# Designs tried in a protein design run: designed miniproteins, single chains. Part 44

Each design is a single chain, and the fold is of that chain. pLDDT is the mean over its residues in the fold that is shown.

## One batch from the design tools (miniprotein)

Design m1520
Fold by ESMFold2-Fast:
Formats: C-alpha cells, sequence, structure tokens
Structure m1520 (fold): chain A 73 residues (1-73)
C-alpha cells in the first residue's frame, strides 16, 4: 500500500526529514522514496495499514501540503 505526500515549497526534503514526519504520527515501518524535483515522497506501507487514518494525520503535519492514497498500477 502506498501514500504520496506533497510537501510545501522551501522545505528541505530528504529521507531523514520524511522519516521524522512519519515518526510524529507513529509510522516506523515505511519504505520511503523521495523526489526532490517534485517536492514529494512516496511512502510504501504494510498492506494491513490504516491508510485513511495515516493520510488524515499526515495532512495535519507542518510542511505537508497534501497526502493521498496511491492506487496500485
Amino acid sequence: SQILIQFNPGNILSDDSVRSTLDLIGITDADITVDTDNNTALVTLPDDSDLDSIVDRLNKQTGVRSASIVLPP
């Protein structure tokens, strides 16, 4: 299961910064792919994850513009 996070412009975006944001909402088991060109991160989570709850919590974090569930291809 995957979530796409879009960050506000001007934030330093790195694997560590994305992991810090996830740690604030209690997520420690995510695989992260950072796209600095688009200021986004793709977060891969276990299939049993509550994606709706995670997206809601991410949208409340400082520096997050939007978070959305990615449908599988």
Scores: mean pLDDT 77

Design m1521
Fold by ESMFold2-Fast:
Structure m1521 (fold): chain A 82 residues (1-82)
Amino acid sequence: AEEEVRRLAELGAAGDEEAARATRRVTALAVLELGRLLMETETTPELRAAIARAEAILAEDPPSARERALAEALVEETLEKL
C-alpha cells in the first residue's frame, strides 16, 4: 500500500494530474482514519483542522472503492509500525 501510494505521488510530481488527484484522495482518507483514532487520545486544533481539510477534499473529489481500500491498507501498515 505505501509503495503504491509512493508510485502515485511520483507520477503526480512528474505531471500526471490524475495520479496527483488520486494521491490527494488516498492521503485525505488516511488522514481521516488516523485522525479519528488520534482524537480518542488527543484532540488539538491542528488535528481538527487536518480532519476538516481532508473532509473538504473528499467532498469535492469523492474517492473510488479502490482508493478507499488502498487508504485502509495504508492505515493498517502505519498502525503496525507504531
Scores: mean pLDDT 79

Design m1522
Fold by ESMFold2-Fast:
Structure m1522 (fold): chain A 66 residues (1-66)
Amino acid sequence: MEEKKELVREAAERTYLAMLDAGWSEEDAEKFARNAAKIVGKQLGLSEEDVNEAAEEGIERARKKR
C-alpha cells in the first residue's frame, strides 16, 4: 500500500515542479499535479481518499524544493 501511495506522491511532485518550470502558475501546477495523481492512483487501484492524501503530500514536497 505505502509503495503505491509513494508512486502517487512522486507523480504529483514531479508534475508540480515540471509545470512551474514550464512557467505555469502555482494554482495551475497544483491542478495538473492533482490530475496526474488521480490517473496514477486509478491505475494502482487506490481509493480517492488515499489518492488525495498522497497528492497533497507530493505537492508539499515539491513546494519545499522551490
Scores: mean pLDDT 84

Design m1523
Fold by ESMFold2-Fast:
Structure m1523 (fold): chain A 97 residues (1-97)
Amino acid sequence: EEEERRRRIDRDAEFALLLIGVSVAKLAYKKHPDKITDEDAEVVKRIADRLIEFGKEEPSEEVAEWLRELADILEKMGYTEDAERYRKAAEEILKSL
């Protein structure tokens, strides 16, 4: 019971942190697309990679949508191959629902 409660809290905390990361990336791109750097793209890819791992254990439409949104940002920045990889991951998560 206590152990199960702890696991739920840790999972909810990870979900919240991923939501914050996605929201910050989307807002930064929306406000200043011309100021996004390659280092920023690496941060976006790190967030997307974590979303893939989270989505494998806790699949949801929200996680799939966030992956697509991050993929769109990466594509606009010229990272087309990375964007396609994340879109495929989103598709696989949706198929597991």
Scores: mean pLDDT 79

Design m1524
Fold by ESMFold2-Fast:
Structure m1524 (fold): chain A 65 residues (1-65)
Amino acid sequence: MGIEEKVEELKKKLNLTDEQIQKYRETLLAHEAVRAAKAGDEERFQELLKKLTPLQKKMVERALA
């Protein structure tokens, strides 16, 4: 999975603020949800959806359309 690891890596490499890293975290979660859905991994997709905000869920819906 590694979303938290990717977020921490970006924070260290780019010296991002907590505000900036939160946006990257949200983007990575949305991307992983889209990836799971496209792969047909419904179980992982549903697990990731539970972690998304309403705004991220809307973005995932648009990406899957």
Scores: mean pLDDT 74

Design m1525
Fold by ESMFold2-Fast:
Structure m1525 (fold): chain A 93 residues (1-93)
Amino acid sequence: MKTLAIGVDGLTPEQIPEVLRLVETVLKEFPDIERIVVSGDPEAAEALAEELRKRFPDIEVTVVDEESFIPVAQRAAALLVVVGDNAVAFYLP
């Protein structure tokens, strides 16, 4: 099962549309991704997860704490990190 792992820190509501565009780009590159796992500030992570569930209803979206996120990120097909005004996608082999 291919997973997209998303780590968020300092995410603002204004950044959500840009993160959604990056997720669309990742899903286009990796069409076999079946799960998205989000971690970070609980309020920001849940807000992003809600928008992801609305936009990608066929993909399982789960919010996890930082300790649970680390092993998921290590095994993910792609990792997206959002820190303040910056969002960077990493593609894992």
Scores: mean pLDDT 76

Design m1526
Fold by ESMFold2-Fast:
Structure m1526 (fold): chain A 67 residues (1-67)
Amino acid sequence: SAEEKAKQIVMKVTDDYLNEKGLDPGDLTAEDLLEIADRIEKEAETSEPEVSKQLLAYAEGIRQDAS
């Protein structure tokens, strides 16, 4: 489903970010969350419309958590 595919993309983007920065999930700052949201939005630009819609919703949720 589009929801499952979007979730897998979000998980991969987050895991890749954590590995690049040497961070655990509990160590993410507001700045880190905004960078993850930016990366998810970039993935949405090249995704199928239904997957893109789900990715943009995830990115918005992450931006709200960063506030």
Scores: mean pLDDT 85

Design m1527
Fold by ESMFold2-Fast:
Structure m1527 (fold): chain A 94 residues (1-94)
Amino acid sequence: MLSIEEVKKEVEEKVKEMLENPGDVDLLAKLSAEIFKLLKEVIPDMPEEKINEMEKLALQALVYARQGDLEKAKEAIERFKKKVLEALEEYEKK
């Protein structure tokens, strides 16, 4: 199993790739799904409400990418990253 520190590093690397390719809808969908898989591996008891908030931000990024609004796609990716890292930090301290 991955440690929370290893998952944080993996999330940062995946988000960097998303920010470098904000118009690639398929890549954004793939990388966000991989991030959710990592979160479930290290925080299997994460509240559904918190997961839903992150899923909404990931979906917003995909919608903006499809529309060609790369600036809004990047903003949604950054908000998604912030929520993911906040969740990891909260559970690291438990």
Scores: mean pLDDT 84

Design m1528
Fold by ESMFold2-Fast:
Structure m1528 (fold): chain A 85 residues (1-85)
Amino acid sequence: SAEIEKALAALGEASRLANEAGAPEEILTQLKRAAHALTAGDLEAAIAHLEEARKLVEEADLPEEKKRQILEQIDEAIRAARRAL
């Protein structure tokens, strides 16, 4: 699915940005679980993990510009995953 590929690409970028920003491991864990769910075709689980990652990013002690960049990629991953549903 083109939508799943787009979700994985956005998720990969979110993970790269989060790692670069020094985000808490919990955020990286949720992004990893979302990627696993996407590759397994479990779109409901993938969206749930992405939404948890989004919440954790909003609550994290990170620079606002870094939060915005990470959230933009998570939101794109959620949109793509929902389109694949």
Scores: mean pLDDT 91

Design m1529
Fold by ESMFold2-Fast:
Structure m1529 (fold): chain A 76 residues (1-76)
Amino acid sequence: MPSLGELLEQLGATVKASPSYDGKSVKAFGDFVDHVLNGDVEGARKAGEELVGLISDPAQREQARRLIDELIELTE
C-alpha cells in the first residue's frame, strides 16, 4: 500500500501538471497537507475540495480527487 508521503507526492505531481497551476494551487495544496498532517479530517475534506476545484483538466481533477479521498481515509 502506498505511504502517506507517496500519496502526497503523487497529489503534488498531479497538481503541478495541471495547465491551471498557479499560486492559488500552491496555497490550496499546502492547506490540504497541513490539515492531513494535523489529523483534521473535516479541514482536509474542505481544503481538498478547494484544491480539486482549481484543477482545469478533467482527468487530472479525477486523479486528484481519488488521491485526496485516500489521504483523508488515512487521516481518520
Scores: mean pLDDT 80

Design m1530
Fold by ESMFold2-Fast:
Structure m1530 (fold): chain A 65 residues (1-65)
Amino acid sequence: MERQRRGIEAARQTLEEAGLADRSEVEVEGDRIVVSLLDPASAEEALAALPALRRAQERGNEAIS
């Protein structure tokens, strides 16, 4: 529980820094942190957000390893 909480916090902080906190969701899938974009208006928006979402997910998973 504590490790997953740290992962979620790290991912959320990264999303806040990228300005995506209100448009993304952080969840735990098994023993991994998963970050998703909520309702992208276009494929271009989704693609533009991918680097930040990937960083958030990486930071979250790094915090729990």
Scores: mean pLDDT 76

Design m1531
Fold by ESMFold2-Fast:
Structure m1531 (fold): chain A 110 residues (1-110)
Amino acid sequence: SAALRDEAGRLAGEVMRKAVEFLEKYKDLPPEERAAVEKIVTLLMEAAGAIQDGDVERAEEYIEKAEKTLKEARDQGLLSDEAYKDMEELIKTAREAVERVRALREQAAS
């Protein structure tokens, strides 16, 4: 439906906006820390694309990969506490977007 597409686009836009803000915030990190942030953010940008398409299953796959990458980066000491918190917030934003799109899909199928 048009309403579902509009809301999915808005939610995807929110994830993408935060992703771009965090890439700008962390652009001057050392190469190894920057690579970790860029990998997590790129996965969540791909999740945002899937959210925009209404593909919640594909969005969840990217979010799960981002969560795994975040845990691995933390275990390796690659992220500051602030960067870790920002990545958790971005993942949370993406998960909330997926849950809203899923609820709207279920409502539209009724």
Scores: mean pLDDT 88

Design m1532
Fold by ESMFold2-Fast:
Parts: C-alpha cells; structure tokens; sequence
Structure m1532 (fold): chain A 76 residues (1-76)
C-alpha cells in the first residue's frame, strides 16, 4: 500500500539521519578518542548498509543513491 511504502521511506530516511549523526560524532572524536570514533564509524556503516538494503528492496533509486553516497563518505 501507499501507506506502507511511505512508512518504509520514513524508516530509510531515519537510518540515513542516524548514520550521518554517528559519522559526525566519529569525526569529532578522531583526535581525542580514536577507539570510540571507530565504534561510531561502525555504527554509521551498519545504519547506511541497512538503509541501502531497504531502499533497494523498495526500488527507491533516489534513497538508494543517497545511501550509496553516504557509504562512499564512510570509506573516505
């Protein structure tokens, strides 16, 4: 249904927002706490991978592209 599709899109966007927040936290901690920075990078990677899988399953090319772009940012 349209409602189920919109709920799925909302979940994907929430995962991408969570990944961005974790990546920002990781960047801030790189100098002071490299071990914790690594934990936040792993969390960001997990969230973006989940978002990408959901976007591909939904057939949402725009959200899939957004997730792939964020994944590239995580790779450096």
Amino acid sequence: SAAERERARRTIRALLDQARASLEKAKKLEQSDPQMARVYRINAESSVDQALALARRLGDEELAAEAEKLRKELEG
Scores: mean pLDDT 89

Design m1533
Fold by ESMFold2-Fast:
Structure m1533 (fold): chain A 116 residues (1-116)
Amino acid sequence: MLSRETIERIELAVVAVALHMAGIDLSKYKEDFIEALKAGIDPFAVVEKELLEKLGEEGVKRVLEARDRLLKEVTDDTSIEDIVERAAELLGVELSEEEKKKLVEWIEEVLEEAKK
């Protein structure tokens, strides 16, 4: 069974890639994601409406399917970078090394702030 920390890494990675795909600035919802994690709420709930508006029903369906797939394939030993790469592959998003690094750093920052 996956740790809560691994589930949160998956949920944030999928949301981060989805926001990037939708052209939404990651900083826009940073504090809302931190509060959602502290409350045990799925970060997807924070951005569901805007993702639906930007990506449509088929795009949101792909985001949810990517999350479900990662929850089955990822282990507690899987790095955030590997989770981001797999999320991008599942969503059909090509990330440069710089874009991947920015997403990983943002996810790490949100997770660390949520632990405080």
Scores: mean pLDDT 86

Design m1534
Fold by ESMFold2-Fast:
Structure m1534 (fold): chain A 76 residues (1-76)
Amino acid sequence: MKIPEEDIGSGVAQENHPVFKEKRERGEPIIDDVSGKELKENIILDYKSDNAISYEDFVKLYGKKHPADFVFELPS
């Protein structure tokens, strides 16, 4: 499932977040915390843990809300 661009907010592509860039630069796979599968694209930052999660698993865990719906609901 592709993340809608409007749901990523000003960050556009969360796969470009420094945490994920550093892992790619080290040759480490970005692993989905829910499924354990490697993520190449459609990467969401889990707002509560800063871990990688697929958009599909994000929707399954947090319901039908888009990532943008949580921008002002982040605890930190």
Scores: mean pLDDT 57

Design m1535
Fold by ESMFold2-Fast:
Structure m1535 (fold): chain A 64 residues (1-64)
Amino acid sequence: SFEEEEKKRLELAKKKAKEEFTKEELKDMEEVFNERLKSMKEITESVKKLKEQLEAMKKAYEEG
């Protein structure tokens, strides 16, 4: 089936990655990935707070 072929391709890609990269290199890449993900979450929260501040300011202006 298509799903079985997809699984085989994914397993082949995983095996190839293990052959091309050391465990230390993979761990370093994972750490960088996790650090980037954390930074993106922090940016998302900052943008959300800025939007809330803008909406509060608009409401204060409209009610004044």
Scores: mean pLDDT 76

Design m1536
Fold by ESMFold2-Fast:
Structure m1536 (fold): chain A 87 residues (1-87)
Amino acid sequence: SKVETAAKALELELQSEEPNPALVALAIEVLQQSAEGQEKLKELVQQFPEAVAKLQAALEKEKAKLSPDTIQEIQDAIDLLQQLQQE
């Protein structure tokens, strides 16, 4: 399923020392489209407390190569993960 594929992709990126922030943003977008995906996203955020810090660092490293729209999409995804960590 799209949810399982996106969840697996997100988990692999969050386990990486150098996550791909654009792939993370895409996976989060897919997961947000369903109740099942939203549940998986909350579970993954709780399993990876360093995710926000890692992704923010990855975005800073990559942002010179990205369009402003892509940077905003990635920042929105990071902000969502940070909000979910506070629940």
Scores: mean pLDDT 83

Design m1537
Fold by ESMFold2-Fast:
Structure m1537 (fold): chain A 94 residues (1-94)
Amino acid sequence: SEEEKKKELEEEKKRMDYITEVVMEFRRQVAEAEKTSKTDDELSERLREIFKEMKAKLPESDYKKVIKTELQRYKLLKAPESVIKVIEESLKEL
């Protein structure tokens, strides 16, 4: 029914808002890693740690959406191949 759909959408919205906050925090960690890493290898290693932490905190479906979005972003920015590989490996580990 329409009422049941509205209740499900409201619960999903609250879940998505929480997931969005978690994702934004991990994106801040990614930005900090990008800012403070001296080499592409250092950045790649730090990103592996960040993505493992994100995977532990998020449902698999939400984690996949975030990683796919990050993969697209990094490809558009023409990020180093080593960085792109970390993101692709993170998707394959699911």
Scores: mean pLDDT 81

Design m1538
Fold by ESMFold2-Fast:
Structure m1538 (fold): chain A 88 residues (1-88)
Amino acid sequence: SISDFISLGVSALKAGDLDLAQSYFEKALQLAQQEATPAQQALLEKAQQAFQAFQAAPSVETAEALRKALIDLDIALGVEALKNAVMG
């Protein structure tokens, strides 16, 4: 899941493996892109911008911004999925 890849990315960051962290965050973003509807487009764009910032300048600050953007997007996608499951 998106949250699993975020957790793996954070674990890689704690281990000091920036390349592995980037790979996991990229996988989280790719899954989010596949699940996103027009309703989540603004959050998806924020996550994409945060990922580009992390790629350009890997740091704790850019990683935390990316993590937050991905979590916000994942929550929004989860809420939408629940609505679709119970409301049709």
Scores: mean pLDDT 81

Design m1539
Fold by ESMFold2-Fast:
Structure m1539 (fold): chain A 101 residues (1-101)
Amino acid sequence: ASPEEVVLSGEIDGIKVEVTVKSPDPEAIKKAVLLGSLALLVALKFGKKELKFEAGGSLEELDKKIEELLKELGIDPEEFFAMDPSEQAKLLEKLWEEIQR
């Protein structure tokens, strides 16, 4: 049976983030995790208490939503996607620390 939908949800300090992806592709799941992390940072930075995203079934829709959130955080999407996963993680950690100050 093919999974029709993957829902990633989390709650931190009363902030709820939900990402729904209608794709069995492992790359779509990885991008959904990144989207959720970026959504949490945007929620923290701008004082939003709930964020929900539905990306449909395509990697292109996920990439577009990730690019929009990166721009809201002041990050160039082209530079971000050129980074290694370890560099991406370090950048997100720095943003988390800056938002908590």
Scores: mean pLDDT 72

Design m1540
Fold by ESMFold2-Fast:
Structure m1540 (fold): chain A 101 residues (1-101)
Amino acid sequence: SEEVKRFVEELEKQAEELKDTDPNKAEAYRYLAEGLRYLFLDEKRDPKKAIEWFKKAIEAYPDFYLPYFLLSFLTLLIDGDEEKAQEYLKKGVELYKKNPL
C-alpha cells in the first residue's frame, strides 16, 4: 500500500539520520523497513523472509516495540503458534507503555 511505502521511506530516512548517533536504532529501523518490503511491497511477497528481518530488528534494538507487534501477528498467521504470538504481543505492549511516543 502507499501508506506502507511512505512508512518504509521514512524508516530509511530516520536510519540514515541516526547511523552515527544511535547505530543500533538505525540498524533496527533499516531491518524493519526491509521486512515491510518483503511483507507488503515486493511483487512476490515473502512473509517468512519478513519474519527474519523483524527478528533482526529486535536483536539490533530490543526496546523497539513495533517489530514485536508484527512478529506476533505473523507468528499467529503463518505458524499458528498462539503461545509465541502472545509472548511477542506482551513484550511489544510492555515496551510501548514505557515509551509510547
Scores: mean pLDDT 87

Design m1541
Fold by ESMFold2-Fast:
Order: sequence, then C-alpha cells, then structure tokens
Structure m1541 (fold): chain A 106 residues (1-106)
Amino acid sequence: AAEEVAEKILEKVKDFPKGKPAYRVAGTPEMEKLAEKIGEHVDERSVILLAQLDPEAAIGAVAYRDPESGEVVNVVATALGPGASDFAKRAAESAPELQVEVAPDP
C-alpha cells in the first residue's frame, strides 16, 4: 500500500546524514503528508524532495544547501521498488541547476 511505502521512505530518511533539511513536495497527497512530518524537524535552508512512482515504487531525497552560497551541494536519495532507480536518474536530469547527486550504493 502507498502508506507502507511512505513509512519506509520516512524511516530511510531518518538514516540520512544529520543536517537542517527543509521540504518541498513533488508528488501525491501521501508525499505531502510525509513532507509535513519531516518538516516539523528541519529548517528552511535545505530541501526534501519526495515522489511516488506507483504504489510499489517511490523515491525520497534529502537535499542540503550550503549556508554560504545557498546552492544545493549534497543529495541523498532512497529508492523503493522496481523502476525507482530510473526515476531517480530522470529527477536529477530534470533539475540540473540544483546540482542533484543521487547516492549510488545500496
């Protein structure tokens, strides 16, 4: 179910390097609720991108901004289900100005 996928993403996001992420939703109402929960624990200088491909495939990414330049300098992504890696590539390609890098190792 979509709720189960969202919970798995949230749990993986908690394992990401500690920083001050903010949130930006790019997806379904379920992703909006997840971003709100994450946003309760972060500041406005970083970005969390969430997207759901389907009920069994989703991606969560935490993007960190350099406090001095304001640029996105680090992104850690967690992909779940089949085809999620392909979506991660497309997401990075559609936002090249943000200097998005997807974590390649499982």
Scores: mean pLDDT 48

Design m1542
Fold by ESMFold2-Fast:
Structure m1542 (fold): chain A 74 residues (1-74)
Amino acid sequence: ALPPVEEAVAEAEAVMRSLGVVPSPELVELFREAHEAAKRYEELKAAGKVTEEDVKELRELLARLRAAVEAALA
């Protein structure tokens, strides 16, 4: 099972804002995609329709988001 993805994404965004880091338009779009993907994952999970492909795609998106946030904080 994945950890609470929606909470982790929201926390990362809040941390960047609290530090006064202005995300690039590309990073803002990645946060938007991550929120939508997390919401879709929870909907699929509630319906019992989560596939291995869905989990893989979500993990890849989260890895991209993490790398982008780490780069922005450097």
Scores: mean pLDDT 75

Design m1543
Fold by ESMFold2-Fast:
Structure m1543 (fold): chain A 70 residues (1-70)
Amino acid sequence: SREGTLLLFARHVLGSAEGVLEILEKKRQEALENGDYEKAEKISQMIEDVRRGIEETRRYIAELEARLAA
């Protein structure tokens, strides 16, 4: 079904976003260790944007799973 295909894509997007989050967290830590607080702040903003996208994707996955269970 289309919903099944969208669910597979959404799960892949979620995994990719979680991977990006891990990379950004490492980069933020490196910036802090180097005393680059401006860069660390910028990366923190990027982390918040990625976290928001993850939450939206999780909601979308839950919605698709509910439709498939009905």
Scores: mean pLDDT 88

Design m1544
Fold by ESMFold2-Fast:
Structure m1544 (fold): chain A 92 residues (1-92)
Amino acid sequence: DYEEFKKLAQKVADEHADASPEELVDAIVEAFREKFGLTDEEVERLRQMLRDTAAIAEKMSVEELKKMIEEYKNIPLIYAVLHHVLKRKERA
């Protein structure tokens, strides 16, 4: 359910606003595991995907990252991670 995914991802991101991208990824993965009953394999794949997303985002400029956020705005978990990295870059 897109709306449930979006709400959970946003809640976790809000609760972890000052966290590192790695800490946010782990928090999102654990929250989704608990709420949706993900298998260990699904959890590992999700964690790897989101960690890779965060690592790529940290290497991007603010302008490149804003474009990527617009492209992925309909994918809640990727959007949450990208937006978190953007906020951290804008504070630096």
Scores: mean pLDDT 85

Design m1545
Fold by ESMFold2-Fast:
Structure m1545 (fold): chain A 66 residues (1-66)
Amino acid sequence: ELEKKKKELLEKVRKIVELAGNDVEDALESFKKRLEDYIKKNPEGIEELEEILKVIEENVKELLAE
């Protein structure tokens, strides 16, 4: 379940980066804000969501570095 969620979120981030192009930074900030709001509303399972967010951040850094 967690692995499936991680892959779904990573795929969404990749799509956002691809669509945003020059505005990728704004798209990433919007996505992070939405995820943070979700974590605040659902305090149970925060650790799992934080782990997913970390994976997203690492994957995005690699995509932007290329």
Scores: mean pLDDT 64

Design m1546
Fold by ESMFold2-Fast:
Structure m1546 (fold): chain A 87 residues (1-87)
Amino acid sequence: LEAEYRAAFGEVMRLVEEIERRFGVETALRIAREVREALKDEIDETHKLEKEYVETKDPAIKEKYLEAALRLERRMRELLRERAEEL
């Protein structure tokens, strides 16, 4: 789970860097904003779980947090790729 999350996060970061390199900082920031708006509910849920884990130190909440974070990174990767293909 943690390894899968790290891999997915790395893929998202590489895509953002690729967009910035090819199309410029302003375009990268615009696409990142659009993707964050599209995933607002998923981002909010992930932040809620992170806060709960920090407060409780409950291993079950940590697992839910990592699962939510992994799903979020995978969705972000797909949306970033889709938006970049339209450029």
Scores: mean pLDDT 82

Design m1547
Fold by ESMFold2-Fast:
Structure m1547 (fold): chain A 77 residues (1-77)
Amino acid sequence: SAPTRREAEAAGIIAAAFEAGLREFVEAVGREVEGLPREEAVAALTRRLRPRVVEALGEEAVRRAVEEALRRAAEAA
């Protein structure tokens, strides 16, 4: 079934905060991975995220989010 309005609102707030923080993180540390192949850049940035964030969202979800953020940054350049 579809999530309740309260669950959807909470998930939306968490997702928006994470996406905003991830964008700032990629912009701030992007220079450190600027010369790396994409896969190595994703791995390096994922390792720099706090373990708590990885534990809360799952490693694969964090990896996918980092990869997507890097893809969007590359397309914007």
Scores: mean pLDDT 65

Design m1548
Fold by ESMFold2-Fast:
Structure m1548 (fold): chain A 85 residues (1-85)
Amino acid sequence: ASVEEVRAALEELGKVFKEVLDPETAEQVNKSLEALLRDYEEGKISLDDLKATLRVMGARFRETVDPEAAEKVEAEIDKVLAKLE
């Protein structure tokens, strides 16, 4: 996947986080996504590393946020992972 495709996918994911998570949690997660994108753009991590990090984030939300919100976040992460092939 190109850097532009990864950026677009993470921007869509960030929009979902803003809709389903509380503002403080959404801000923290979006900063993590921005750092992840930067590391990918700089060649510090591979696409597989980026995908693995997104999967871990999805799993963490299952344990820490409302189940309905966690399900929406996990579904959006799965869509992003599918697009980045």
Scores: mean pLDDT 79

Design m1549
Fold by ESMFold2-Fast:
Structure m1549 (fold): chain A 68 residues (1-68)
Amino acid sequence: SALDEAKAAIRALARSLGLSDAVIDALLGLFEEMVTRHGLTVAQAVALVEAMLRRMNPDRDVPPIPLP
């Protein structure tokens, strides 16, 4: 599904940035709630996660999260 593909892409990017498994799991939980509970599209939720990762990693090149 588009949701599962986006979750996999977020996990891969977050791991590449050196985030712990606990932080990654929390981020993925928030992402899933954005889509399933708060009514955001996958694309909208991905854009918010991407913005958060860029803000948390200002000294790193954070690539765009690929959309499914």
Scores: mean pLDDT 82

Design m1550
Fold by ESMFold2-Fast:
Structure m1550 (fold): chain A 71 residues (1-71)
Amino acid sequence: MENNAKALEELLGIELNEKARKDLEEVMNSDSERAKEFQEKLSELYKKYLDLDDFERLKKAFKEYIKEQEK
């Protein structure tokens, strides 16, 4: 079993709760339009905030997105 959510935690230096990790894994492994949108949004946030050198902003945006998916 692969843990993509854990890899993202290590890359971004953030901590996800277990529910958020499971929701992420479900969305990313789903062969649905939502999973594709999620991956694209993650990629865009990662590229944009790395270029801006604003890691705190990246963390906040990422957490907000995850919370929206949890609901």
Scores: mean pLDDT 59

Design m1551
Fold by ESMFold2-Fast:
Structure m1551 (fold): chain A 100 residues (1-100)
Amino acid sequence: SPAVVSFSQSEVTVKEGESVTLTRTVSNASVPIKAVVLLKQAPGSSEWVPVAVIENPSSDTATFTLSNLKLEDTGLYRFAVVLEDGSVVFGEGVLLTVEK
């Protein structure tokens, strides 16, 4: 079976200055995970930009904590799981909204 990325939330709203933790679990990976990349798409943009990376994760669960959030951190976030064989598996998007 192909590798699957599971998610715990589809959208989250926080106040400026707060923090958010995004967690994803990878299952059915046939080879070790090389990296997990957090990608962001800004409102009104179609471009995915890497904002954080975990290289050589020790577990099947990847966690990114975004601290001291600002209004410009608002956007659609997505996990990209890079496997040792060069395969990339994308998780579902999570919409982060930062309010005043």
Scores: mean pLDDT 78

Design m1552
Fold by ESMFold2-Fast:
Structure m1552 (fold): chain A 98 residues (1-98)
Amino acid sequence: MEKVKELLEEAYRYAEEAARAAAAGDLERALELAEEALEYLNKAANESEDIMLEAELSLLAMGVSVTRQALKRTGDGAAAAEGLRKVAERVKELLEKI
């Protein structure tokens, strides 16, 4: 679980930073940081030995991917910031339980 915790801590930081960038209107930075969050969530899912945690992390990764696609299509930084903040909150909750 230590390795999964480290990966989730990085996913949390990137998701939070991506949300702040999106809220500030720095859409290119938000997309870059959200991609990092997505990569760390996928790594955490792959390293997880808990099938329920793996499923939750895969859904969170999907949520980040959808948010990135929406941001690319619409340029709506506020909506992207909201979505990324929700992902960060859920990752934080998972970190408290591991």
Scores: mean pLDDT 88

Design m1553
Fold by ESMFold2-Fast:
Order: structure tokens, then C-alpha cells, then sequence
Structure m1553 (fold): chain A 68 residues (1-68)
């Protein structure tokens, strides 16, 4: 997967969470990143944030990853 494809996955995940700020969406985004092999540490952090109901934390994790 290219860097541009990885950034597009991150952008779509962030847009999804901003549209529907729910723990379930955070878990889904983390799962999608894990399945794509994109940043396993970020994927696990998103999963933990979703399980804890920390939607704001999940959004900030994705924003940080995109802010390169």
C-alpha cells in the first residue's frame, strides 16, 4: 500500500468519526487499519479508545497521524 493510500484510509476514518462520533466507528476504523496493515500501533490505540468510549481521543489519534 502506498503512502497516499494509507493517508486516504486515515482521512476516511477521521471523516467517518467526525460525521458519526461513536465508539463503534472508532472500533471499525481501527479494524480497517489493522486489516490493511496500516500502523498496527495506531490501529490498537483506536481499538482501545473505542472500547473505553474515548471518541475524542480516537479523533485526536487520527488527526495526529495525518498532521505529518
Amino acid sequence: MSAEEQRELLRRGLAGLERDPSPTVALVVGHELAEAGVDPALAEALRRAGLQGDVAGAIELLRRALSE
Scores: mean pLDDT 83

